# Designed miniproteins, single chains, continued (3), part 56

Each design is a single chain, and the fold is of that chain. pLDDT is the mean over its residues in the fold that is shown.

## One batch from the design tools (miniprotein)

Design m9933
Fold by ESMFold2-Fast:
Structure m9933 (fold): chain A 90 residues (1-90)
Amino acid sequence: GRETILRAIALALRAIGVLLDIELYGGSEHAREAARYALEAAMALLKGDFEKARELAKKGLEYAGKSPEDDPFAREAREIAEELLELAEK
């Protein structure tokens, strides 16, 4: 419903914010890929492609897991991807 669409938009904007922060402040390639997959998952969810959204969110989690433990951008990308996976399973 409307809540799911608005949450997906908010998560897409958060993922864009992470990508912009990585560009401005520096970040790992794995953190950038994690945020990119999170954004693609949000876009798939907004298009109603729940299966693709789940696949892309899982890839975001995999790339976040390859980043250093103390990487704040990878941590944020992980949180976004986890919430997108939850939304795609509804």
Scores: mean pLDDT 88

Design m9934
Fold by ESMFold2-Fast:
Order: C-alpha cells, then sequence, then structure tokens
Structure m9934 (fold): chain A 95 residues (1-95)
C-alpha cells in the first residue's frame, strides 16, 4: 500500500542516518579499518538498490509525498557515500 511504502522510506531514511552517524563516530574515534569499510560499502549498495525500487514505485503511483520522501532518501544516501569516501581516504593515509 501507499502507507507501507511511506513507512518503508521513513525506516530506510532512519537506517541511512544511523549509518552516517556510525561512520562519523568511527572516523572520530580512529576505528576505521578495512572490515568496517567493506561492511559500509555493502550497506550503501543495499540502500542504493532499495532507493531505486522505491523510486520506481513512487513514480508508478505518481504520489508527490512519496516522491519527496524518496528524494530525501536519495540525498541521505549521497551524504552517506561522501562520508564513506572520507573514511576510505583516512584509512589509506594510515597505511
Amino acid sequence: SREELLAEADELLADVQATIDRMNKDIKEGKINEGRIKRYERDLATYRRMVAELRKKAEELNDPELIERVDRLQAGVAEAEEVLNKAKEIYKKKK
């Protein structure tokens, strides 16, 4: 249903934000390592797939609220990718 898609988008946005917060904390605490980077890469790949699926459903329904939620979600994933790139650069400098 539309309500289920809105809930899914909101839950995914919360997960993306929690991942951003966790990556920033790991950066601040010097905990970035190869294993964490690979896990975050996997998480972001999953988020990208879920965003693409939600985007398709939002466009099929032509629902402005759902489209706006998916736009915010896509922006959150882009922010997460920027933070991951910072983590990767910090890790490279430690080698």
Scores: mean pLDDT 88

Design m9935
Fold by ESMFold2-Fast:
Structure m9935 (fold): chain A 70 residues (1-70)
Amino acid sequence: REFTEEDREFAERAVRLLLDLFGLPESLLEPILEQLEKEWPSIPEYDPNDLSRRRSLLDLAKGAMSVHKS
């Protein structure tokens, strides 16, 4: 499944907010976005009205952050 521009914009904004909130360097932004894009095909089929998908994206962002934090 494709990682759309809207999904990337949302992910980038969410990851930047998480990095700022946790005091992590912006150098982690690109690795985290790459990890999210890599894991994106594992997310269930797109439903534009499904808020749980946005929650899953945030969970993936947190997981990617954990891997690259140190």
Scores: mean pLDDT 64

Design m9936
Fold by ESMFold2-Fast:
Parts: sequence; structure tokens; C-alpha cells
Structure m9936 (fold): chain A 97 residues (1-97)
Amino acid sequence: MSLKEQAIAVLEGAIKRVEEAIEHLKNKDYEKAKRHLEGALDDTESALKVTDSPYVKKAVEALRKALQAVENKDYDTAISYAEKALEYLRKALEELR
């Protein structure tokens, strides 16, 4: 598997985790949402080792802010940052394709 193919696979996984986290936040399953956001952050930080995309860096920052909002019980802000992270991850994936 090439570094580009590895980056694509990891980013696709991160996108799915963020989408699940947003659904759990909307359903008030905050513990599950937090675990999915933590997994998405780990995946996105791993992608930085194989790609130097500014969108991946922005996604990391947005995911960290989403997790901080969950910890502060500011779930509307958490959804907003998770959606912003999703947009950045999709842009990073588009640039790699």
C-alpha cells in the first residue's frame, strides 16, 4: 500500500467516525460520541505522519475543540466543530484523490 493509499484509508475511517459521533451527539449518547471523536482524532493525527495537508491539520484542531466542548457539556458547539472537522477531512481526501 502506498503512503497516499494509506492516507486515503485512514481519512475515510476518520470521516466515518466523525459522522457516527455527530449522530450520537444528536441522539444524546454523549459517551459514545466522545469515544468516536477520540478515535477520529487518533486517526487524523496518524494521517499527519503520511500527509502534510493543511486540511488534516485544521481537522485535528476542530476535533480537539469538539472534544473540549463535549467535556464542557456544550453539545451544540461540539456538533458545530465536528461538522467543521468533517468538512476539512473531506477536503483533504479530495486533494489526495
Scores: mean pLDDT 87

Design m9937
Fold by ESMFold2-Fast:
Structure m9937 (fold): chain A 77 residues (1-77)
Amino acid sequence: SMEKIKKETDELAQQVYDNVLKSVEDKEKSLKKAKEIMEEWSKRKMENEELRKESERKLHQAYQDALEERKRKLEEA
């Protein structure tokens, strides 16, 4: 169902965000895990093209938001 896919996308977006922020001290490890989650999702076959594009935008937005927040935290020494 579309509701299930939207819920999964929201959960994955949160997981991407959390993994980027999980360790400010281990930058490379946190970024690698977030990228792996996004890459794994991108390999999934989706029949609804618009839903796929919306989900992809949400995941990329979560990643960018997390990178900006992470940058801010690293600059607040």
Scores: mean pLDDT 72

Design m9938
Fold by ESMFold2-Fast:
Parts: sequence; C-alpha cells; structure tokens
Structure m9938 (fold): chain A 79 residues (1-79)
Amino acid sequence: GVAEAKAHVRAAIYHAKQGNIEGAIEALRKAIKAIEQSTDLSPEQKAAAISHLEKAIEHLKRGDVEGAIEAAEKALEAI
C-alpha cells in the first residue's frame, strides 16, 4: 500500500545520505513494487511516482546522490 511505498522511499533517502548506494537502489526498487501493487493510487499517481523513482535510481548509478534524493522526494509528493 501507500504507507509501505513511502517507508521504502524514506529508507532509500536515508541509505543515500549515508553513502549506501546499493541499499538505496534496493529500497527504491521495493518502493516501485509497492506502488505497482497499491490499490489506493490512481494510474496517474503511480506513473508519476514510478518515473521519479526510476530517475532517482539513474542518479544513484551516476553517483549523483543529491539528484537522487530530490527525485525520491518528488515521488513522495506524488503519492
């Protein structure tokens, strides 16, 4: 559900701030799965949130921790 998705995104932000890039990416992937499985979100909210989380993963893969956190926070605003 939405609460589970938000918990995973917050965990990802925490891991990213600690320099745990692998943990951050894993948490973001869990958040995407929780959003896809949620019945409380519109298709538009799901698409927006997943897009932001996928951008966060791309930023982490490039070593852009600040950009990743900003994208993850935008995903939280979408859900």
Scores: mean pLDDT 90

Design m9939
Fold by ESMFold2-Fast:
Structure m9939 (fold): chain A 77 residues (1-77)
Amino acid sequence: AKELAEKAVEAAKRGDAGTAMSYGAQAFNESGEKGRELGEKAAIEGARKMVEQGLSPDQATGYGAAEGAKAAAEASR
């Protein structure tokens, strides 16, 4: 789970929202229902914060996916 979250973060840093979302989804799947709920909440909050800072919706979505993946991975510990 943590390795998938790290890959999602790196993809988001590159501006590759699709790859970030793919790794995020894999991290959610490994983390079960509780991890998915925490990850979904973190993804929404992260994306919202980035939009407020002036990022495009695509970039904000990539960032949100990475934040969600991190939260889901931590929940699976």
Scores: mean pLDDT 74

Design m9940
Fold by ESMFold2-Fast:
Structure m9940 (fold): chain A 68 residues (1-68)
Amino acid sequence: SLESLAPKTDTPNSLVTREVAAKLMGVAAEVNKTVPESLNGKGVASQKTMTPEQAEYATLTGDEEAAA
């Protein structure tokens, strides 16, 4: 809502703080990506790194039923 109509171009002090905060949260997002990613760690549990897509292409080669 409209609280106050002060000249922001004169004193960018407020906006500067907001800019820093926005940038900070952006960096944090990159750090957290180190943890379980892939849909909230739904694909890879950081344990066996077994994802549905990888399994799909790996299954085709792991399926040695064609052999004797």
Scores: mean pLDDT 48

Design m9941
Fold by ESMFold2-Fast:
Structure m9941 (fold): chain A 86 residues (1-86)
Amino acid sequence: MDLEKGKEYFKKGDYDKAEEYYEKAIKKYEEEIKRLGKNAPEELYYKLAEAYENLGKVYKAKGDLEKALEYYVKAGIILLELAVNS
């Protein structure tokens, strides 16, 4: 829900609301992964990476290239770790 709401606000150009919902999605996925530990399904990591990538797009749209790069790197690290363990 929060990830999809973030995407809808981003499409509308409401980057502040998109940021808010992507941050909520990230927090939810991080808490769920922490709760499940080693049993966390791979899908949660893909959702977390997608949320980080989308938050990076928000910061890029807002002109904050340093924060955009930070979140793109976070997404890339998650995807790299998944690839190494596949």
Scores: mean pLDDT 86

Design m9942
Fold by ESMFold2-Fast:
Structure m9942 (fold): chain A 90 residues (1-90)
Amino acid sequence: EEVVQELFILEIKARYLLKVLKDKIAAGTLTKEDIENFKKIVEELSKRAERLLKEAQEHGSPEDVELAQALYERIKKILEEINKLIDEAS
């Protein structure tokens, strides 16, 4: 349950980062420093999501594993969208 809650929080954080990135692109305020900071945050979120999924798979109930996998896939897609936008801006 705790692992699932942490993954849910990571999804919220990933969605917020995507919104901030899109807002900066639309406003023309995205800097090279912003790009490097977004890259670091995406890497940290990716590593945390992978760790939490592994913990759910090793110690969670079947129900928690299914939910963790669904949350992980949503997080992964959001982070992939962020990376694509960063690469296009770089």
Scores: mean pLDDT 87

Design m9943
Fold by ESMFold2-Fast:
Structure m9943 (fold): chain A 94 residues (1-94)
Amino acid sequence: SLADIVAELQKVTPSAESIALAEQFKKQYPSLVDLAGLEDVLANLIQLIEEKRYDEVVALMRRSPGLQMVVGAFLGLNPEFQEAADYLRKAFPS
């Protein structure tokens, strides 16, 4: 469930950089983040990407179509995460 995903993400401590990236993304796409139910845990999700915990990100994306859309949009806007984008693209070939 979404509540389980949020609880799992809350166990991850976001860095100042992940918090800043999350705030920038939410300002540009508030409706997308809100629709996905990730407004309070977006920084925690970005922290998993920064730590290269891509298998955990993939597992969360498989459980939520909204989380897939948010991660896809975030990586498309942040080319510095090209390694993450390439890894996740291989996990979701269709």
Scores: mean pLDDT 84

Design m9944
Fold by ESMFold2-Fast:
Structure m9944 (fold): chain A 67 residues (1-67)
Amino acid sequence: EVEELLEKSERYRELSDELGAQGDVRGAFEQYSLSLEYRSRAYELLGDREKAEELRRRSEEARELSE
């Protein structure tokens, strides 16, 4: 489960980087938000609740920038 969540997080981060490189800023932030959400869930399962909460908050900020 944790490994799958981290893999999904990395995948969305890579998509964010590619979209950003192409000038799709809104799309980049949307994918980045998803990356942070999956990483937050992974850290929650690992017991690092403080980091999970920080990542969730950053995901919400990125999501707002995508809208």
Scores: mean pLDDT 82

Design m9945
Fold by ESMFold2-Fast:
Structure m9945 (fold): chain A 88 residues (1-88)
Amino acid sequence: SFVRKIDEQTQKIYDILKQIKNKDLRARITTHVEGAVSFAQNGDFDGALAHINQAIRIVQDSTDISNDLKDRMIQALNDMKNIIQESA
């Protein structure tokens, strides 16, 4: 189920997000993850992909998190991107 895959992947992303101590950075990433989920649930896969790509850029450009945490977050965001792309 697409809905179940998105929900499970969103929970994995939130588990990684709670490890980001910078509240402003966490909020910016969370906004785009929530945007991606919202657009995907409404069938706007282009809008969903735009949001997930912006979340990836924010993580890549961040200097406030460890390389390990950054890599785990980028992987989880790419996994969500793949779920969305396979449903488009």
Scores: mean pLDDT 88

Design m9946
Fold by ESMFold2-Fast:
Structure m9946 (fold): chain A 87 residues (1-87)
Amino acid sequence: SKEEILERIEELRKKIEELKPKDPKRSQILNEVLELVEEMFEKGLISEEEARSLLDLIEDMIKGKYSLEEGERFLQALRQTLAAHLG
């Protein structure tokens, strides 16, 4: 449901804040990624299934499965998608 996705976004936001004192750069990138995913979902630009897949990827990034450079590339891709309004 929409409520379940929004609740998961808040849970991930808390985990990202907990990373801030140990890895401020990763925390900043992940927070920006999460904000873009939330905006895209609230604007109806992505489905619930797409939102869940993106949140799974963010959770893997929080767990350190991806490099900082890979996180930055993902952030830029999301920014371009939002700016284009799926155009």
Scores: mean pLDDT 83

Design m9947
Fold by ESMFold2-Fast:
Structure m9947 (fold): chain A 101 residues (1-101)
Amino acid sequence: EKEKLEELLEKLEKANEEGIKEVEPEAEEARKEIEENGSEEEKRKKTAELLKKVIEKVMPVIEEMKEKVPELKELLDKIIELLEAMANGDVEKLRALIEEL
């Protein structure tokens, strides 16, 4: 049981690292754009786009964890909803989800 959870956590860490590496060049460009011409709206949009790419890499591992560790399903479902709200920039849904915690 512990060994399966540790293996899934390692997969989650690797997926997160891969997602971050993939968005790193775009994050650097976004940082420069914000410094030179950035509005708060553009900053929020760019952050949501970058988060969505990382989430897309992490999501398959979270789904695998739901299948292999069913006692975490409720928690993982809430995490998925939170991540999707963050990726979509849905501030109202994000606020509602945080209030449930």
Scores: mean pLDDT 72

Design m9948
Fold by ESMFold2-Fast:
Structure m9948 (fold): chain A 55 residues (1-55)
Amino acid sequence: SMQDVTTQMMNMVRNNSSMQDMYNRSRQLGRQFGVNVAMSGLRRARNIIDQIQSM
């Protein structure tokens, strides 16, 4: 689900400091769940990154 993708991406933020790693992982996870989920996951990744940048 999109929530599962988002949760895993949040875990990537804890374990990884690279924005590129988050995007690459989101795409990989999206492929496992389908193209539509991949697009939604990537969109959420961008929102999370924007929030981090605003901190």
Scores: mean pLDDT 65

Design m9949
Fold by ESMFold2-Fast:
Structure m9949 (fold): chain A 96 residues (1-96)
Amino acid sequence: SLEKLREALMDVGAAIASARRGDYETAVEYAKRAKEILKEMLPEADGETRELLQKALDYVEKAIEAMKRGDGEKAVEYFEQAADLLREVYRRVLEK
C-alpha cells in the first residue's frame, strides 16, 4: 500500500497543478485516479489510518464537485486538505 499511497499523493499533486492552470478536465482525470487508489486502500487499512484515508477520499470527491461548478479555488483547497491527510498517513506508515 506504500506504493499506492505515493501514487495517490502524486495524482492529487497533479490535480492541484492542473486545477491551478484552469485545466479542470485533466484535474478531474487525476482526481478520479486518486479516488480509485484510495478506494482500493480502504479495505486493507486499520483504525485511524482508515479514518484518515476516508477523509482524504471525501475531500477528493468534494474537489471534483467544486470543479464541476467551475470553482477551481475551492477545488484546490479540498485537494490540499486531501494531500495533508495522505502525508499524515505516509508519516504514520514510515513510523510503524
Scores: mean pLDDT 87

Design m9950
Fold by ESMFold2-Fast:
Structure m9950 (fold): chain A 66 residues (1-66)
Amino acid sequence: DEIKKLEEEIKRLEEELDRLQAELDRAIAEKGEAHPEVLDLAVRILELAVKISVKKRELQKLLEKE
């Protein structure tokens, strides 16, 4: 079931996004917004958010195909 696989992948990626967001918030508080580690985390969050959006679109297409 490709739909179930995509739902499980999206859920795992969303959980990872939540973790990275928490790490970003902590890094900003400890090191400041302009620190290289904060910028690296922000880039990783953006890449992960894009990946989630792509998978959600694929899931939507599968659901719309009846």
Scores: mean pLDDT 82

Design m9951
Fold by ESMFold2-Fast:
Structure m9951 (fold): chain A 71 residues (1-71)
Amino acid sequence: SMEEIQQQMEQYLAQAKQAKAAGDVEAVAQAFDNVVNLLNTMPNPTPRQQQILNEAAKLRLEAIKAYLRKK
């Protein structure tokens, strides 16, 4: 259902935030991929669903930048 998809997207965003805080770049990337896959099943994404994608993409970029700075 639409409500279940919305709940899953919110959970993946929360996972991306936790993974970024832990410095787990792979987990951030996986959470982002899960958000993208769910959004691709939606013919008419809501503004909140689009915002979740944008936030997850930003978290992924920031995690990659932090990883590269530690090298």
Scores: mean pLDDT 85

Design m9952
Fold by ESMFold2-Fast:
Structure m9952 (fold): chain A 80 residues (1-80)
Amino acid sequence: MADERRERINAEYEKLKNDPSLTEEEIEQRIMRLLVALAKNKPIEEITDEDLEKYLKEDPSIREQARAFAKKIVEERKKK
């Protein structure tokens, strides 16, 4: 369900926001894997690099979505 997907996204967002050691690039990579996992209805740990590359070819908007989330997390960290 869409609400469950949003809850998973919010949980990961909070983890990433609360870890100041992560770079914007690392956050982007984690969000991309999460979005692919949600699209495939699989756990994030089952998403391989090949799955990620294949999905990005099919739906390049995933990269833009991940960049937007990573940017938002980095900006929120700067404000505190």
Scores: mean pLDDT 74

Design m9953
Fold by ESMFold2-Fast:
Structure m9953 (fold): chain A 72 residues (1-72)
Amino acid sequence: MMAAARRQIVDNMVRNFNLPTQVAQMINDYIDGNTSNLSSQQQSLIQQFFDTMRNGNGIDNLNSIIQQIVSL
């Protein structure tokens, strides 16, 4: 997937889910492969977020994952 398309997806998530700036930055870092600033647990939760989005799970599941990321 093109980098521009990936950034558009994250920007849409920030707008639609009111993602905290820190969480949005972590997701962008994960997409760009800049994982050195992310713990293994943070990377796992970000992957779960994308898997939840891809599988069409509801907003409640996405919000739960976001809250887990924020709590780290």
Scores: mean pLDDT 72

Design m9954
Fold by ESMFold2-Fast:
Structure m9954 (fold): chain A 83 residues (1-83)
Amino acid sequence: SDKEETEQLLKLYGVSKDDSLEEIIRKTLKTYFKLLGLPIDEELIEKAIKAVEEKDQEALDSLPLIVQYAVDTALWLYKLVKE
């Protein structure tokens, strides 16, 4: 069941097992914006990617709550694809 659930989540977010962490974050955030009917905010996406890459928790915590949720989802998806 976990494998089937993982494959469905990867399809929902458009994530491939070969995607880098940056690509997973970018795809997850874009999916969150689309699902919520919000315009894609490329500046917020790049800020989120930078904060994750720099391991800057204070920068992450300063982002809008929906972006923080999307980053948490992206990090979880990354762990699922990398085992």
Scores: mean pLDDT 84

Design m9955
Fold by ESMFold2-Fast:
Structure m9955 (fold): chain A 73 residues (1-73)
Amino acid sequence: APPSLEELAKAALERAKAEIDKAAAAGDAEVLRRGVEVLREDARLARELGQEALAAAAEEAARYAEEKLAELE
């Protein structure tokens, strides 16, 4: 069976956090800033489509990226 929206959202969040951690470890503030922009837009689009689990995951990932960015600045 295909994965549920909740399963997709969880997997997407875990993947996003891993990539954010890699960028943070590299000190790549530009990648983190771009990541926040993309994740915020993804959350907005997911909400417009009624995909609340994906929207919540994208917002959590964006918040996590903003926290990592603040640690570099």
Scores: mean pLDDT 84

Design m9956
Fold by ESMFold2-Fast:
Structure m9956 (fold): chain A 77 residues (1-77)
Amino acid sequence: MEELMEELVKKIVEELGVDREVAENGLKAMKEALEEAGLDFKEVVEAIKNKDEKKLKEIEEKVFKELKKKAEELAAK
């Protein structure tokens, strides 16, 4: 997991030209969002790396469901 995150940080810094700290914070926020959606960050990274369309679609559905739930909770006062 740590090696995969380090590789992603390096790639984001190199491709997008952002600071390493920004890339690390972005990945951390993404990991937290995925964990809240009940998804394993490592499994998500592996699905992306393997271009597993079926798993990516399942992950997308779960993430959107959790984001929608949170948006409704934030909108409902």
Scores: mean pLDDT 68

Design m9957
Fold by ESMFold2-Fast:
Formats: C-alpha cells, sequence, structure tokens
Structure m9957 (fold): chain A 90 residues (1-90)
C-alpha cells in the first residue's frame, strides 16, 4: 500500500515537472513575442527565445511551440508566426 502510494505520487510529480517545463517555454515565448512587438527586432527575439528554450527538453519545447502557434494563428499575429517559424528552423 505505502509503496504503491509513493509510486503514484512520483508519477504525479513527474507529470507536473513536464507541464512546468511546457509552461516555462510558453512564458519565454510570450516574452520573446513582447520583445518582437515592442522593438520590431525579429533576430533579437529569436536569439532570446533560443537561449531560454535551450535547457528545456525537446518534448517540452515542441509542445510549447505548438501551443504558441495555435494562439498566434487564432490572433492572426503574423509577426509571432514568423518568430515561431524561425525557432523551428534552428
Amino acid sequence: AAARAARLRAEAEQGLAEMEEVFRGLVYLNEAEKYLHDNNDLEGAVSYALEKLKPLSEAARERALSIAEKIAENAKDQKTLELLEKLREA
């Protein structure tokens, strides 16, 4: 009973850690988007996002990019879509 409860807790903690990485990726992408819109500097925004996303897992980066793309598409934000396309090329 105790061993099973500990295992389920560990699995829940792993799931939370994975979601935390995805949300961190989304925060960094949102910061890069704000920088891009405020400064009209695509290269600076790409550089910032790449440095911040680099320590995240590939799965978390991919999920964050996918979510950000859907948000930008719904908002019809072409500048953000260009930023996200550049990040996928890197």
Scores: mean pLDDT 81

Design m9958
Fold by ESMFold2-Fast:
Structure m9958 (fold): chain A 70 residues (1-70)
Amino acid sequence: SAAERELLRRVADGLAALPPSTRLDTDSFLRGLKALGLSDEVVDRVRSLLPAPTVTPQEAARALREVASL
């Protein structure tokens, strides 16, 4: 949905502003996206782009922007 695309872009912009040394737990990050109101389908698409157990904010932001472009 348009609302989900806007939310993905906003989260990506916030992540891109974090220090590159930051590390995020992938499962916790995906749970956070679901808590923000993203559908299971959208969260699963993000998960498919982030198979590693930890991600950088830049990797997470890139994945969110890619899903928002679908």
Scores: mean pLDDT 85

Design m9959
Fold by ESMFold2-Fast:
Structure m9959 (fold): chain A 86 residues (1-86)
Amino acid sequence: DLPEKLVQEYIDSIRTGKSPETVYSITDFTPEEIEEIARALEERAEELLASDDPRDQAIGESLLALSEIYREILEEYKKRLEEQLK
């Protein structure tokens, strides 16, 4: 599914140093989709951080940082929606 494909594209991008093939805007996602992406990033990061390979641990740290950015964007999205309902 889309969140798992996106997470794999990020991992491949970090490993190869190439930009992801898919260009998208974070604002093109619904709050629910952003939460699912953040969750997929967190789950994959935990798996990689549990690895004995320092390279996988480094990728896991990068994915965890990215998941935190997605979480922050989700909170800003919620605040923006609340402002528009005033």
Scores: mean pLDDT 73

Design m9960
Fold by ESMFold2-Fast:
Structure m9960 (fold): chain A 61 residues (1-61)
Amino acid sequence: VPEVSRLLAALVEAAVRAQETRSAEDLAAMRKMADQLASHLGPAQAARLRAEVDAALARLE
């Protein structure tokens, strides 16, 4: 599986855990996975992903 596809799957899993647990560890893991995925994207796609993840995390924190 290409790296981007694996990171996307990991981000989805981290997001599901963060929504279920709302633990600081799972919220941090979601942000970490988003940053990892963003590093493999172009600047516009990376900025959009980070903004969407930040908005989701703000609702869960």
Scores: mean pLDDT 78

Design m9961
Fold by ESMFold2-Fast:
Structure m9961 (fold): chain A 81 residues (1-81)
Amino acid sequence: MSPLEKKIRDALLKAGYSEEEAEKLARFVENAIIASIMFKNAGYLEDAKFYEEPVRKILKLIDEGKYDEAAKLVKEFYEKM
């Protein structure tokens, strides 16, 4: 597990998610970060923003200790896919 994936998982656990759900959703967000980098490198800037903007907002909420809001945004992003 990457340091970033662990950070997201720990935030989801604090928001009341099970370890299984937290790990699944943290891996989803890590994959979204990888996708944004791949699209950006390929010149697909709008596709890159689709992944980058939600991730940036999620990480900001985690840094502010707003774990419930971060968890809600992760779930909404997962469902939007």
Scores: mean pLDDT 83

Design m9962
Fold by ESMFold2-Fast:
Structure m9962 (fold): chain A 100 residues (1-100)
Amino acid sequence: SEKEIEELIKLIEEKAGEFSRELEELLEKNKDKSPMEQIILMLEYLGAEKEEIEYWRENKENREVQEEALRKFMELVREKLEELAGKENVDKVLEYARSL
């Protein structure tokens, strides 16, 4: 139900609140950098491997590499939300979002 989804969103916000604040602070400190450089910094914060980070930095102007880095960022954010709020809860909210 809609009420159940609202309660799940609130739970995810409560569980991921500190994580969201840490990402927001990282972006605020680096708002002078390009969008790609900001994504790479967030990937580093999320625990991407040093070799992957260097590869993205060396190829930051390459569109295919930019798309790969963005996909990896979305995957790591989802994984972190699943760790903090539970996979089933995240899956239910994403399923509802796809219906909008």
Scores: mean pLDDT 81

Design m9963
Fold by ESMFold2-Fast:
Structure m9963 (fold): chain A 104 residues (1-104)
Amino acid sequence: SLEQAYKLLEEALELLQKALRLARKVMTPEQRPLLLEAEEELGIAEIHLAIAKRFGLDPELLKKAAEAIIKAAEKLLEAVPDNPEVVALANEAIAKAEEALKLV
């Protein structure tokens, strides 16, 4: 189940990376601070998943990665609520992260 949680979080991370690239193309100056916050949370998730992959699947690291993914996705939804592709990717990432949390 920790291996399944890790896989779901990797998939969620990839979805958010795609969402962030799309958001950057359509962002206004007013949305920039929220996108920067999303990028920061995504970076935190990447670090925790990298540590978990290298040193062993620790439930605490996977939980922190999932929480960071959810925060990043929520910031993207706040920044670009009117972009249907970004919204779909962010919501799918949240769903995968929440499913991973049930396995941790």
Scores: mean pLDDT 89

Design m9964
Fold by ESMFold2-Fast:
Parts: sequence; structure tokens; C-alpha cells
Structure m9964 (fold): chain A 70 residues (1-70)
Amino acid sequence: SLEEERAFLEELVEHYLKKISQIKDPEERKKAGEAFIEHLEKLAADSTDPELQAYLRELIERFKKELEKL
């Protein structure tokens, strides 16, 4: 279901934010963040569900803001 997909994506983003925040090297941290953003953007582009597409775009913006705080 869309609810289950959203829950999975929330956990995935939280997991990656924690992993990325532990990277001491600023260059590697930036690279990891950019790679994950690209992954989420591809998921949004490949999705045929408008609600999931909208959610992924919101999630990407939230991730970018959290990444900027690191």
C-alpha cells in the first residue's frame, strides 16, 4: 500500500541521514548525500503513482534541508 511504501521510505531516509552524518570527511559526506538524492529523484521519475511522486519530492526537499544542517 502507499502507506507502507511511505513508511519504508521514511525509514530509508532516516537510516541514510544517520549513516551520512557519521562520515567525518566532508567530501565523502557530500558525495554520499548527492548519490542518495539522485536515487530518490530516479524513484520519483520512475513512479506512475502521483501521490507517491509528490511524497518523494517532499522527502527529497526534507532530506536536502537535513543534509545542509550537517
Scores: mean pLDDT 84

Design m9965
Fold by ESMFold2-Fast:
Structure m9965 (fold): chain A 68 residues (1-68)
Amino acid sequence: SRAEELFEFALRALAKIHGVPLEEIRAMFEPVREKALAAAAELLDSVDLEEVEAAIDEHAAEAAAALA
């Protein structure tokens, strides 16, 4: 589903920005997975996941700096 795609994208983005294994990020978010999927579903009509994923991959260092 698109909600699962957005959730998976968010986990991959967080793993990339923070330089941690994807499996660790998944474990951290497992307790809130259902709530995260509901939030993802609400955002699906307002984001282009492929374009946002490409932008995060290209600008991971800038995104990490903004979060620090």
Scores: mean pLDDT 69

Design m9966
Fold by ESMFold2-Fast:
Structure m9966 (fold): chain A 86 residues (1-86)
Amino acid sequence: SKEKIEEVHRVANELLALAKAGKITPEQANELGERLMELVREVLNDPSAPAESQAGAAIYAIGAVLEAGLVLEKQGLEIPKTLRPK
């Protein structure tokens, strides 16, 4: 579980870095988000992991996914204007 918690932080930091750079693609968000959620599920299902560590990993992961989602949503709002000239 300790290794999985460290991996959650690594993947979350990668997702956050892409989000902060404003360069995240839907494909990157999907791939990293799916991997991150799989890791979080493994951590949460490990009874040997301290509850605080489980909660910390989950909160950090959720924060990263939400931040990436906001960047992607903002990019998505601009796409329809470019693709639908009237």
Scores: mean pLDDT 70

Design m9967
Fold by ESMFold2-Fast:
Structure m9967 (fold): chain A 91 residues (1-91)
Amino acid sequence: MEITAQFLDFSGEVLEELPPFRTVEELIEAVLERLDSLSPLLYVNVRLVGPDSPEFREWAERVAKAISEKTGLEAEVEFFGEEALITLKSK
């Protein structure tokens, strides 16, 4: 399975796209590293793109959990077939 990660601003515009990942561990590491590198004033959402499968859903939920644990923010996941949108919210 290959998953692409995109970073979106508050309007849904793509700020950055990462190359596809084949492991959830590499995906999580790359997403967390890029969130740290982005401006702290940006309201950034993460969009994941992959096959509409239980494995993709599990990866998206694991990414959201890792973001929530690292940032202290609530990471909400919404699924749209081959896409998962991870939105960061204050608790």
Scores: mean pLDDT 78

